Designed miniproteins, single chains, continued (4). Designs and how they scored, part 105

Each design is a single chain, and the fold is of that chain. pLDDT is the mean over its residues in the fold that is shown.

## One batch from the design tools (miniprotein)

Design m15634
Fold by ESMFold2-Fast:
Structure m15634 (fold): chain A 68 residues (1-68)
Amino acid sequence: LQQQYDAAKAAYQQLKADNQARIDALQQLAQQTGNYGEALLFSQQQQADRELAQAQAQVDALKQQLQS
């Protein structure tokens, strides 16, 4: 269980870092392309938030099992 929790936390941190790098690149693109880049940035930010929320829920579920 601890090993699964540690793996889930590591996966969450990696996903967070990857999503941040992607969003940073899209922000730069939005500055160059205007409305198209802004719409794409908004869509990708929503997807990143959703993915992180799911990963966080997995971490929280494992943490709850460890504390029980």
Scores: mean pLDDT 80

Design m15635
Fold by ESMFold2-Fast:
Formats: C-alpha cells, sequence, structure tokens
Structure m15635 (fold): chain A 92 residues (1-92)
C-alpha cells in the first residue's frame, strides 16, 4: 500500500531528523489528515468501527503536533495510525 509506505517514510524521516520545525510537523499533520480522509472515502467497504479507530488515532497524532508534544510522543502516535490503518486495509 502506497499509504502505508508513505506513513513509514514519514516516521523514518522524523526519527532521522529530530530537529524538524513545528511548521514542518504541522504540514505533516495536515497531509496525514488529508490522506486518512481520502483513504476512508475511497474504501467504503471498511467497517465503521475500523474507520473510527483510524480517525481517532489520526486525531491523536494531529492533536499532539498542535500541542507541540515531544517528538517521541508524536512518532508513537504516528505508529498507532500506521497500525490502525493496516488493520482497516485488511478489512478493505
Amino acid sequence: SKLLEGFRKVIEYLRENPDTSHLEREMIAGALETAIATFIVTNPSISPELAQAVLDAAQRAIDLVRNKAPLEEIIKALEEVLKETEKALEDA
């Protein structure tokens, strides 16, 4: 999945570049929000429960970025987005 590969690359980029600016992290959060919305809309066969789990994980990651949380918490939240998206993709 290009979506899962994209999430893995973003997580790897953040781990390799711990001095990413808040603006860059907000841009990543905006891209995540758009990517998840597109994924849900383009995969209508996903159960509402799995779709909600992905949306909840994404919102947590976005909120951590907006609240300027430590990078490690943001990375951990993005790993949860990846995990929930993998589960939803198996349902799709």
Scores: mean pLDDT 87

Design m15636
Fold by ESMFold2-Fast:
Structure m15636 (fold): chain A 56 residues (1-56)
Amino acid sequence: SLDELRRKLQALEIAIRETEKQIAAGVASAQQALEGTRAEIEKLRRQIEELERLLE
C-alpha cells in the first residue's frame, strides 16, 4: 500500500543519514550500504509518485 511504501521510505532516509555519518567517520564498509539504500529509496520514490498519480 502507499502508506507502507512511505513508511519504508522514511525508515530508509533515516538509515541514509546515519550511514552518511559513518562514512564521514571513515567507515569504508558503509559506502556500499549507502549506495544500495539510495537505489532502493529512488525506486520507492518512483513507485509512490506513480501510485499517487493513479489515485488522483
Scores: mean pLDDT 77

Design m15637
Fold by ESMFold2-Fast:
Order: sequence, then C-alpha cells, then structure tokens
Structure m15637 (fold): chain A 65 residues (1-65)
Amino acid sequence: KQEEEDKKIKNEYEKRKAEFDSLPDQAALEAYRQAVLDGRKAYHDRLEQERKNLEELRKILEELS
C-alpha cells in the first residue's frame, strides 16, 4: 500500500520546511551572498526550488489526505 509513501512524503515535507525556515536573517544572507559572488543567483534559484518542492509535497499530501 501507500502508507509508507505517505509517511515518507510527510517526513520529506517536514524536513524541507524546517530547512527552509532555518534560513539566516537578511544580514547573514547578505554576508553569505557576498562571500559567494557567483553563487548569489544560485542561492536565489535554490530558494525558488525549495519553494517549488514544498508546494509539490503539499499537493501530494492533500491528495493523500
């Protein structure tokens, strides 16, 4: 059945949500971006990807509920 999948998806969502919420404040983000000049866009793209991943997981959880 899909009960293991449901648990796995829920755990992935919680994990991703926690990682996203653990982002540093704006000052720390600016310091990080300045340290990695070539990575500033990559960091932004990462945040967009994490947001998309959270939306996909939320959608799957809604279907599983």
Scores: mean pLDDT 65

Design m15638
Fold by ESMFold2-Fast:
Structure m15638 (fold): chain A 56 residues (1-56)
Amino acid sequence: GREAAARALAAGSAVGAAAAHEAEKGGDTQMNERAAEAGLAGDSVAAGRYAREGGG
């Protein structure tokens, strides 16, 4: 529904922002960039997975 789509977009944007912050800390830039790209595409699940792998 519309609420599910809105939450997915919001979650994707939040994960993308978090990935950008981790990149600034000198984390795994490649995984953080993938998380940001997935977030921009609205794929919050993929964005979360990439952010978690890059944030280790």
Scores: mean pLDDT 61

Design m15639
Fold by ESMFold2-Fast:
Structure m15639 (fold): chain A 55 residues (1-55)
Amino acid sequence: SAAEEVLAEAKSLIGKASLDEIIARLTELSRERGLSPEETLAVANEVLAAYDAYS
């Protein structure tokens, strides 16, 4: 799904970009791919959890 693709790309940036850059990128991609607000929030929550576990 588009949400899974956005999540995978955002997670691939962990350790390569700042959290602010990762959030900006996932927000832009979610808008471009037409994700709903609920889908965007779900992706953001998973990225934040993965970033917290990495850090």
Scores: mean pLDDT 83

Design m15640
Fold by ESMFold2-Fast:
Structure m15640 (fold): chain A 85 residues (1-85)
Amino acid sequence: SAEALGEEQQRALEELVERGAAAPPEERERIVREGVQALRDQALAYLEKQYGPIPEEVRQQAERQAEGEAELTLRLAEERAAARA
């Protein structure tokens, strides 16, 4: 279900914060951005299987949301790393 997928994606984002925080600062942004993009691609693949071809407007909205999530996730990873220092 979409709710179960949302819960799995939220847990994956929380794990990504921890992975980013544990990574060297120079790798943190790459790990976070690659992780968020993988989660976006997974969500879009799920939607395409359920509803058929995804309209371009929906893909563009998902890209904007993923960028916002990447920025937030990176900030949380940086804050978590600082708290552990």
Scores: mean pLDDT 82

Design m15641
Fold by ESMFold2-Fast:
Structure m15641 (fold): chain A 93 residues (1-93)
Amino acid sequence: EVEELLKKAEEVLEELEKYVKENNLDSDLSLQKLVRHLQLALFSAKEKDLESARKHLEEAEELLENNEFPEEVRKLATEAIELLKKAIELLEK
């Protein structure tokens, strides 16, 4: 279950990265930071560094709250955050 959630999060992040590239959004610094924090959260969760994973998710959520992103970016980032939060919750138990 955890591995399936992490795999789905990775797939959603790949879809987000593809959307950013296809829509020429790769120069948006806030979006670059959002993607980076989501990637670092996934990496930390895979390593069972749950403290770092939670911190990176918190940074990603703050970026979503404080910045105006395209609807598709917001949708994909939110899906990745939800999957990673669920994976972290299962890893903590």
Scores: mean pLDDT 86

Design m15642
Fold by ESMFold2-Fast:
Structure m15642 (fold): chain A 71 residues (1-71)
Amino acid sequence: EVDELIRKGEEYYKLGLEAFKQKDYEKALEYFKKSVRYYKEALSLDPDNKRAQALLKSSEENIKKAEKKLK
């Protein structure tokens, strides 16, 4: 189940990257926030999961980048 949560997070993360590449920063932000939700859920079940920790950090950095583009 932890692996399924990480996989779903990765799917949304990739959609976020695609939207960001297309300069659809609002859609990118929505997808990155969804990926963060899945990674946080995975970490609630397995706090020491280094993969989920790294992916969460990357998603949060990309949220900041998307937000900056919308200002």
Scores: mean pLDDT 86

Design m15643
Fold by ESMFold2-Fast:
Structure m15643 (fold): chain A 58 residues (1-58)
Amino acid sequence: DEDIERKLKQAYNLLTERGKTLSVRDLAFGLGFRSLSEFNKRFKELFGKTPSEVKEEA
């Protein structure tokens, strides 16, 4: 889904830019995901890493 991929790429950029101050939960719901688990699953499928792992690398 192109729309979901665009949202996930936006999330990746936000996590690398603001990782320490950004809540993964708030980011997921802010982007319109129904649940944190859906966001985490989709993110890992696209990037090979969880949002928390990307956040740690920032």
Scores: mean pLDDT 78

Design m15644
Fold by ESMFold2-Fast:
Structure m15644 (fold): chain A 96 residues (1-96)
Amino acid sequence: MEFSEAEAEKLVKAIRLLYEFFRREIEGLKLSKEEQDFLETLEKSVEAAEKADTPVEALKESRKIFWELAEKKKDIRIEFILNSAGRSAAARLEAE
């Protein structure tokens, strides 16, 4: 197992956890079309990072996810939920 591959896998897992926690919090709220489109875009970006052939490509897709999240944080409701999901994801990564 290569070190660079392990680091990339951990980053991709972090992004997946963030997406799953975000999805769990926002889906119960009966999403608007814009919120649904955002979730679909986020899921596609996470999937692209998971399917990346190299650590470099995984990092590029992860950077795209952070950019998408930054743009959507202008919605106060989404910002609050993302901050909560981010804390949950960070705690899960530090667990074990």
Scores: mean pLDDT 65

Design m15645
Fold by ESMFold2-Fast:
Structure m15645 (fold): chain A 69 residues (1-69)
Amino acid sequence: LLEELAEKLAPLLPPERVAGLVEALRIGISAGMSAAQLLQLAEESVSDLPPERRARAVALVRETLARME
């Protein structure tokens, strides 16, 4: 699922930003963070992006987390 998320994020973010976000999510998951906490982490990690691109990236994370439930 995180590998698929990385592929979906590739058009929206540079490779280094994709790798960083996916790694942060992987660490959060292994630490037992809830889906809501992981989504907040993603929102904070992409807060510097333009609003439209940020919304798309956050939506992809939300969809991926929903499939993990």
Scores: mean pLDDT 80

Design m15646
Fold by ESMFold2-Fast:
Structure m15646 (fold): chain A 112 residues (1-112)
Amino acid sequence: SSVNLEELKNAVKDVSLEDFKNFVEKVYNIVNNSKVATEEEKQFAKDAKNLVNAAAEPPKPEILKKFLEIGNKLFEKKDYESAKQIYEELKKIAPSLDEIQKNYELALQALN
């Protein structure tokens, strides 16, 4: 089953605004350094970074969901290094989500 917005919201409920901003900026840098990420995916990451910097709002589960989807797309395109780095950042911010841990392990295995 795909991770839903309610699970993502619960996973980040205790994440500080500063930690979430740092997370979004790190994922933005990873996506922009990927040679296989689409311009739409890069633009989404840039827009997400700009939104979290402009607003003192709680962590947005929609951003987490889209970043997980981008990580999954990069994995499917065999950019295992970028996918691993995105899953690593997701694992730090949402450690309760088993799907992220499993995807991280798969990306790590693909690089060995």
Scores: mean pLDDT 85

Design m15647
Fold by ESMFold2-Fast:
Parts: C-alpha cells; structure tokens; sequence
Structure m15647 (fold): chain A 97 residues (1-97)
C-alpha cells in the first residue's frame, strides 16, 4: 500500500521519527479494535496538523514528511475499517527498524 511504502521510506531515512509514528499507529489500531472512533479522529487530526507543520518548514527532513504522510494514510484506512492493511504496515515497519 502507499501508506506502507511511505512508512518504510520514513524508517530508512529517519528511524527515530518512524519509531514515534509506529507508537501512534499501535495506539490507533488499539482504539480501532475497541471501537473508539472519536479517539481515532483525534489521532488523525493531530497527525494531519504535524504533517502540515512539517510540509511548511523547508528544514524538515524528507524522512519525517514521508513517515507522517504514511501515518495519515494508515489512520484514514483504520477509519474505513481496514485494520488488516494497517496491521501489515506496522509489521513491515517493525521488521525494517
């Protein structure tokens, strides 16, 4: 998926940011399994805010932008009920780190 490709690029370029994003995705997956849609929306909005700030700052490393773009796409997948693709993305990123 595009989310997995972006997250893996983020992990290669900036493993520290990728580890932080991985924690957000694990929390989001747990919220999705619990049916906490409000919590998922909150995580998505915060991640979009972080991505907007990163995109506006030309000094932000490309790995940070890729990790955040991947995280936004993964969170959107969880809101659509696609837990399996996000579980696969989490595993792929963990294996790359």
Amino acid sequence: SEATELLLRGARLDPETARRVLEVLREALRKAKEGDITGLIGLLLRTIGDLIDAERDPSTPEGVRDALRGAVLALQSLLRGDLESVEEAIRAVEEAL
Scores: mean pLDDT 87

Design m15648
Fold by ESMFold2-Fast:
Structure m15648 (fold): chain A 81 residues (1-81)
Amino acid sequence: SIEELRAAIAELEARREKLEARLAEARAELEKLEKEYKENPTPEVKEKLREAKFRLGLEEGLLGIEEGLLARLRRQLEELE
């Protein structure tokens, strides 16, 4: 039903907002680490930078999947409205 579809969309939107908040934090940490590495390039900072980049990539991937699903559900809702 339209109501079930709206509920599913709302749940996914809530999850997406949480992922977007995590992405903002991850990007801020990455920027901070990139500045730190530029000023003091150490193996320790390089490893932290590598970890931050990897985590950012994973979270961007998850967001992309959820945005794709949301787009499909929203299109389905528009067709039913």
Scores: mean pLDDT 85

Design m15649
Fold by ESMFold2-Fast:
Structure m15649 (fold): chain A 93 residues (1-93)
Amino acid sequence: MEEEKKVIEERIKNFLKNSKDPALQKEIQEIYNDTDPEKIREKLRELIEKLSGTDPELAEQLRVALEEMEKNPDEAFYRAKYALILALEALHH
């Protein structure tokens, strides 16, 4: 569990270090700091809908993350945040 958190934190730091988009940086930080699993589920649903026509493979990865959040929210929470951050990075380059 603690190792997963460290990997996610390091990946987020790398995205923030390499990003030049202040709006993307703010959104990534808001997702990372969010403690409400329902807000993460809603963001997953919104991105799945947006990506289903343009990037069906990424939409499927987000669907898997959403299903895991519904079954085991405590275990899946950090993985779901990471999946959202990857999807946002892909939409912004």
Scores: mean pLDDT 72

Design m15650
Fold by ESMFold2-Fast:
Structure m15650 (fold): chain A 60 residues (1-60)
Amino acid sequence: LAEAEAVIQKVLADTKARLDALPESTGDAMAAVSQEVVDKYKPELTAAGRALRAAHAAAL
């Protein structure tokens, strides 16, 4: 489950770095960054999301 958390943190850091690099982002530019991150990390996010959902259910 630590692996799932690491993937989520990596995606968030990459997204933040890309958004911070833009001068002043329009909605279109932000959407493009989001889509690129999703496409890049889609398989890792799918696995991480499943693991995190199970962990959160157990924590409740």
Scores: mean pLDDT 67

Design m15651
Fold by ESMFold2-Fast:
Structure m15651 (fold): chain A 61 residues (1-61)
Amino acid sequence: DARAALRTVMEALDVPAALLERALAELPESQLRALLNKYDTENLSREQFVELVEEEIARLR
């Protein structure tokens, strides 16, 4: 599922565990799927992907 896929991608990119756990806790599955799709289709760097995840979390607050 999208949560397992996001965990795999973020762990492979050595993203901070705190950001990963926050994304999995706060983002709905539809947003997780959108993030993964954007990462795959736009060939985002680690830094671009981290920024995108942080922006989506901030947007939901």
Scores: mean pLDDT 78

Design m15652
Fold by ESMFold2-Fast:
Structure m15652 (fold): chain A 90 residues (1-90)
Amino acid sequence: MEEEIERKLRELEEALRIVLEGAPEEELKEARETLAEIEKWLLEKRKGIDPSMSLEELEASEDPRYRFLVGALRIQRRHAEEYERRLAEA
């Protein structure tokens, strides 16, 4: 369980890095597909979790699943902020 979640977080980070840095079309396509799969996996893991909970509330939970969801959401947010910054500069 913990290894699977850590692996998914690493896959998320790498896919976001590829999209952010830019890569050949084939790598970008694979990275986007990986992001879509991770999103589906996260939605599945969020079943039974109150969708109105903030990141701070999720992190305060002692449930390892909640902590891993927070990790994934923080990675996504960090890369989204970097992407927006780059768009503003363009």
Scores: mean pLDDT 67

Design m15653
Fold by ESMFold2-Fast:
Structure m15653 (fold): chain A 84 residues (1-84)
Amino acid sequence: MELTEEEILELADKAIEAIKNGDFSKAVEYLRKIKEAMENKEVSPEVKARYLRALAEFAKVMGNEDAAKKYQEEADKIEKELGI
């Protein structure tokens, strides 16, 4: 089952919402599905940036400040390249 870019963006938003609600098990499930989809499909930089934002939020709530900063910086770099 291949996810569309729209479905990946929706899953990334759901992952961030799950993180904010403290549902880390659900967040991990959504992030895993996104990673699997991206491994089998070329995605736009916008989709990649949204996924990295979700990873940064997850790393932050898990107390992994180094990972959170790394994902945030990669997302910021992509967004700047897109002119956002």
Scores: mean pLDDT 80

Design m15654
Fold by ESMFold2-Fast:
Structure m15654 (fold): chain A 61 residues (1-61)
Amino acid sequence: MDEEGMARAGEEAARAGDGAAAGTAGYQSFKNGHLKAARRVAEAAEAAGLERAARISRQAL
């Protein structure tokens, strides 16, 4: 499982306003030990105003 791929997928989902996909990407990144990817997804979700996705990703850290 590619850490950069997970980070990019989550960031793209956040930019598209897809909170469910962004939250899933952040959590899966954490579950696979990809803490940098999980953090990037959390920051992208926060920047996009996706509070629930940001919370899920940050709680996983």
Scores: mean pLDDT 75

Design m15655
Fold by ESMFold2-Fast:
Structure m15655 (fold): chain A 100 residues (1-100)
Amino acid sequence: MIKIDPSLSDEEKLALIRDLFEMEIQDHEEEIERNKDNPELKERAELAKETYELILEFVERTKDAELALELLQRASESSKLSFEEQKKEHEEIKKYIEEK
């Protein structure tokens, strides 16, 4: 569970959240490289990276730290699911973001 100090300004909270998203994106880039010869694992890592990138872009537009943390947690949990469930979560998050 991710905890941000509630005494921080919204700008400071958003900076920490951006660092967390960048870390997740980098980790999944490494998974893509590691799994070049495994198309199933590579596709899973690529989808996870795309999900984090979509949310990060949304966070930059909305500046909503609480929503950013909720979406970060949701994306993190989805990467532990089956590939079909991960695809569904990605589409739900994408649709939510596109409506805003």
Scores: mean pLDDT 78

Design m15656
Fold by ESMFold2-Fast:
Structure m15656 (fold): chain A 65 residues (1-65)
Amino acid sequence: SGVEELTEKAVEVIESTGKEKLSAKEAIEAGNRSGDGGVAAVLGETAKAYPEGVSKEDVRKAAGV
């Protein structure tokens, strides 16, 4: 499965913003801007689970890595 790889790509997307946390809307937008539907799905699902803010740690926790 590509879940671990997609999770690390999603983490890299957050890191590229220079922000410690993205709002749920920012996370969804960043995922869509990546051009990768799998990355967009990971960030979208993490945003649903963490509506108060999405960090790199939140992405990893949601994916179980």
Scores: mean pLDDT 82

Design m15657
Fold by ESMFold2-Fast:
Parts: structure tokens; sequence; C-alpha cells
Structure m15657 (fold): chain A 79 residues (1-79)
């Protein structure tokens, strides 16, 4: 199902290492994230996960975006 596919994507992102997350992003995106982390003090791995989520969101329908965001929030609550 769509929900199962989206859950798998979120689970894969949450289980990725920092190195694996960096490999999924462009050098320009990585430079922007590194600057953001330095300015705000947020966790680097968390910033990378959110950047990859935003990249996936750009390819989805509005309905799929709502479902993906709900699944993402459920995964965040488990930590």
Amino acid sequence: SLEEKLKKIVEEIFNMSEEELRAKLTPAQLAAIDAYVKETGVDRKEALKRALLRQYMKTLSDEEKVLLRKIWEEFEKKK
C-alpha cells in the first residue's frame, strides 16, 4: 500500500548513518546544512534527515505529503 511504502521510506531515512544521508544530498545542499547547523546548534544528523525529507516531499502529491508528514511525526515521537 501507499502507507507501507511511505513508512519504509521514513524508516530507511531514520536508520541511515550520517555518511549515508550525506551521500543522498548534493554538495550545495550539504554546504547549506553545515552552515545552518553551525548557526543554530541543531543536531547535524537531524538536519540531514529533514533535508532529505524535504527533497522527497517535492516529488509527492499534496495527499501523499500529508501522509508522509504524519508518519514522520510518529517516528520522531518514538525517540
Scores: mean pLDDT 81

Design m15658
Fold by ESMFold2-Fast:
Structure m15658 (fold): chain A 60 residues (1-60)
Amino acid sequence: LEEEGKKLLEQIDAFVALKETLGADEVISVLEHIRRKAEKLGIEEAAAYADERVRELRAE
């Protein structure tokens, strides 16, 4: 689970970095998918991190 959590955090950061290329709405959709996956795996840190990034993207 620790290795999976690290990979999810890296994926979240990678997609946020692609915001200008993919657009905010597409990145939000991907982050919501990652959040659900993290919740299913019980990786609370990754789920919270994805949710925080989604809120930031929606606030901009």
Scores: mean pLDDT 80

Design m15659
Fold by ESMFold2-Fast:
Structure m15659 (fold): chain A 71 residues (1-71)
Amino acid sequence: VISKVTKEDYDKVVEENKEKLEKEKEELLKEAEERYKDSSEGVKAAAKAGVELLTIGRELDLTAKEVAEKE
């Protein structure tokens, strides 16, 4: 059970994780665009979709933890 003392620290960690995920997503998208710049349009689309799915998956994990704590 999260104590009142750990609420602030927990919120900090969640916020830092979100910021890290956003930065990682941005860097991964840049790298994918640069690496697959000369590739087919299908490969470019697949690479971008892959990065988006990875980021969404991580955000869902964080959201699920937050929801579980409320119950």
Scores: mean pLDDT 67

Design m15660
Fold by ESMFold2-Fast:
Parts: sequence; C-alpha cells; structure tokens
Structure m15660 (fold): chain A 78 residues (1-78)
Amino acid sequence: GPGEEAEKALEAGRAGDAEKAIEHINEVSESPDLGGQIAGGVGLLTYGVSLVSGESEPVAAEKGGEAALKMAKASGAA
C-alpha cells in the first residue's frame, strides 16, 4: 500500500539512492487511494523544496520519503 511504498522511498533515500526514492514516492502519488495521492504529492513537494533550499539529491529524497510516510500514516493510507 501507499505506506509501504513510502517506507521504501525513505529507505532508498537513506541508502543514498535518490532515483529509487523518487520512483517509490511517484508510486505513492499514483495510488488509487486519495490519501496515497496526497502523501505522494507532499513527498514530491518536500523533495523539491529541499533541493531549492540547497540540500543534496539523496538528502532531499530522504526528506521527501519521510514526509510521504508521515502523511500516509496520518491519512490512514498505511
């Protein structure tokens, strides 16, 4: 589900794999569940804001995955 994909995104970001982290955040955003779509959108927004703030791609992806996971859990989409 969206929470599991968001956990994979966070894991990939922590491992320094920004490409895989973003792939998993995109899968969260493509969820048929509205809560998952919102969680993925929040993750992508957090990633973009982190990059603009001067963070590296892996750090931005980790923050995006964390934001997606928090939102997925809050919406019950875990």
Scores: mean pLDDT 82

Design m15661
Fold by ESMFold2-Fast:
Structure m15661 (fold): chain A 78 residues (1-78)
Amino acid sequence: MSLEEIEKAADEWEAKWSKKLPPEAAAVVKELAEKAKELARKLAEGEPLEKLQEEEEKWLEENRERILAAIEAYHKAA
């Protein structure tokens, strides 16, 4: 998968999910898509996959509460 394909997939995923979520939850979805595109760009620039996986895990840990709140908002929106 090319960088362009990854960016397109992330944009389509964000557009699909943000339409069904409150603005606060949609913001987290947007940030997840942007983080995926950032990591894909770094991979294309030659950064090691292991380092990028560590960056992903760190971002998920730092944003754990916001992600859980977005999941709860999704379930409550029904």
Scores: mean pLDDT 76

Design m15662
Fold by ESMFold2-Fast:
Structure m15662 (fold): chain A 76 residues (1-76)
Amino acid sequence: SMAEEKVELMEKIRDMLLKVRNNELTDEELEEWEKWAKEHIELYEEIDEVVKEESKNFPLSETVEEFLDRVIEKLK
């Protein structure tokens, strides 16, 4: 379903963020992610809407990783 695809995309974004933070992201993995993202552009609009709604209550102490986990839970 579209909901499952959005969760998968958010989980990939979370994994990418963790790899960037740990300096473990390869050029090949970035290219693969960008290709996947372009193929699912319609899902980005729905994710952006959820992100904007959730960001209204973004506490200063919340990490980006915790924020993304919250968005993923809302997309399930």
Scores: mean pLDDT 68

Design m15663
Fold by ESMFold2-Fast:
Structure m15663 (fold): chain A 77 residues (1-77)
Amino acid sequence: TVEEMERIVRETAERMIKAGADKELVEKGEKEALRYIREGKVLLAASALVEAAIKSGNPEAILEAGRGAGRLLDVAR
């Protein structure tokens, strides 16, 4: 469901911030990902989270973004 995908996006963003990613970059990526989820663009939502993590330069946040992206794609099947 859209609600479940939005929850995954928010939880992933929170984990990325806790891992040490830049809060402003992650929050921007989170807002973009939520917009894509509402538009039915799940792959773009996953990409927005991963891009935010990469821009942050934090390896643990990149791993968290990857886990979240995987969860989003699995729910969208």
Scores: mean pLDDT 86

Design m15664
Fold by ESMFold2-Fast:
Structure m15664 (fold): chain A 62 residues (1-62)
Amino acid sequence: AAAQDRFNQLVVRAAKAVIDGNDEEAERLKAQAEAETGYRVRVERFTDEKGNVLARVTVEPA
């Protein structure tokens, strides 16, 4: 429970950093989440058809 909540918080913060254009912070938070859980985390910035900046998060077990 607590470990899953921490993982979710790190992933959400990484996604927000990606949207904000802070790639260094996003990579740091992603690496922290991966190190603490052993999961693989990918956070990708993309733009929708209306020009809105969004983030896609993919989580894979290692």
Scores: mean pLDDT 78

Design m15665
Fold by ESMFold2-Fast:
Structure m15665 (fold): chain A 75 residues (1-75)
Amino acid sequence: MSPTTIAVLEYLLENAGRPVSVSELARAVGASPATVSGILRDLEEEGIVERVGPGEYRVADEEKLRALLAEGKAS
């Protein structure tokens, strides 16, 4: 798992329970909005996050998020 993906997952977990924007995540992890959007779409397909507005997502499955993050850090 890439360092950028791990940073996105960590930020989402720290901010679980509120909407997080693509722009906010991109600034926080030092990546492009396009890269972050791609990661968030993959997480949405897996049911880990849900889209709540244009360019805004929230954590839908915190347990899956925690499991994925633990796997990524172990690699």
Scores: mean pLDDT 84

Design m15666
Fold by ESMFold2-Fast:
Structure m15666 (fold): chain A 85 residues (1-85)
Amino acid sequence: PDEIGVLIAQGRFDEAIEKYEELLKSPDPKVVAAAMLEIARVYMAMGDYDKALAILEELKEKFADDPDVVAEAEELIETVKAIKS
């Protein structure tokens, strides 16, 4: 969403996370998975790699039956681990 992207570009990460957290209340599991992935990306932008890893592992557990979601989470986990190395 362009609005949340603007918040991230402005360094307003807490406000971006609040908006994605509202999307976690969606009855659509695809919206919830996308919101969790974007929250992880916001934590990565903040340099909070431990929080990014925590939500990505939670996403993998919650959506273990969705190979596309698992693959995206695993790619971000590898990216975070490479940055921390």
Scores: mean pLDDT 82

Design m15667
Fold by ESMFold2-Fast:
Structure m15667 (fold): chain A 87 residues (1-87)
Amino acid sequence: ERERILLLATAEALGALLLRRGIPPELRAALEALEEELAPLYEEDPELAELRAAERLLALVAETDPELLAEARELGERRAEEILAAR
């Protein structure tokens, strides 16, 4: 549960950072390809698709901008703690 919450919270934080700073063209193309790849899974199991999208997003950013991923992980950790504390 915690690992799942942390993954999704980190992906959300990363998405927010990318929108704020601007999405690099290289990463944007990779994200478009990922959306096409996962489109059938979103139809069958949207929760699993969201989890797979989060995993792949983190992996892509780890290759292109590891500093941005580290920042997103810090934000995601704090957000995950907030979610778990509110239960």
Scores: mean pLDDT 79

Design m15668
Fold by ESMFold2-Fast:
Structure m15668 (fold): chain A 96 residues (1-96)
Amino acid sequence: AEEEAIKLIEEAIEYAAKAAELSKDFETVVTATMAIMSLTIAKELAKKGDTEGAIKGIELAIKALKRAAELSKDEETREELEKAIELAKKALEILK
């Protein structure tokens, strides 16, 4: 269960990183990068058995990813962000 959640967090990080690389908008790149940082912290906390900390990190990341998607001016960036959100939500449901 925790191993599956960690894998989903890693996949969410990959999609958020693709969105940051695709975006030409500074605010979208910064917001997606903040989400990547929150997911990376959540992943490390999950590995250490801090499930509550991991949940909070994922929730913060989902909020940032949703904001990045709202700021995004192109469909390709938005699609990658939406995939990251779906994966982060799946990780959250496993950890709850």
Scores: mean pLDDT 88

Design m15669
Fold by ESMFold2-Fast:
Structure m15669 (fold): chain A 62 residues (1-62)
Amino acid sequence: PVQQVTDNIQQAAQRMGISVDDQFQHSFDNMRQSGIIDVDTFTPQDVIDAMQKIYDIVQDSY
């Protein structure tokens, strides 16, 4: 279910020390809307991997 996957995403972000701020949420929502992240079909691991890619992109841009 979407809610359970979303909760797992938030928990994973907290464990990784990533702040679920507006910037992170914006990037996540954009990827979800473009179909890169599908919270209905992705496993929790797939979502964690996608979040890790977002984090790496942000880190590399700094």
Scores: mean pLDDT 61

Design m15670
Fold by ESMFold2-Fast:
Structure m15670 (fold): chain A 66 residues (1-66)
Amino acid sequence: MDIVALIQEIRRLVERYGYLGAKHVEELAEKFGFSQEQRDKLIEAARRKGRLSADEAVQLVIDLLL
């Protein structure tokens, strides 16, 4: 997995939308090869957080998937 490209895509999405929505997580999962379990965990965690900074979103993804 290209971790640098993943971080850049997360930052781009959150800077545009101010959150990480289920549809955005599904797009990331398709592009970067997340399992269904990883996708579901990230969707739920992002939903609980609501509004996110780019740095907070990157940290959330790293903590849950790595």
Scores: mean pLDDT 82

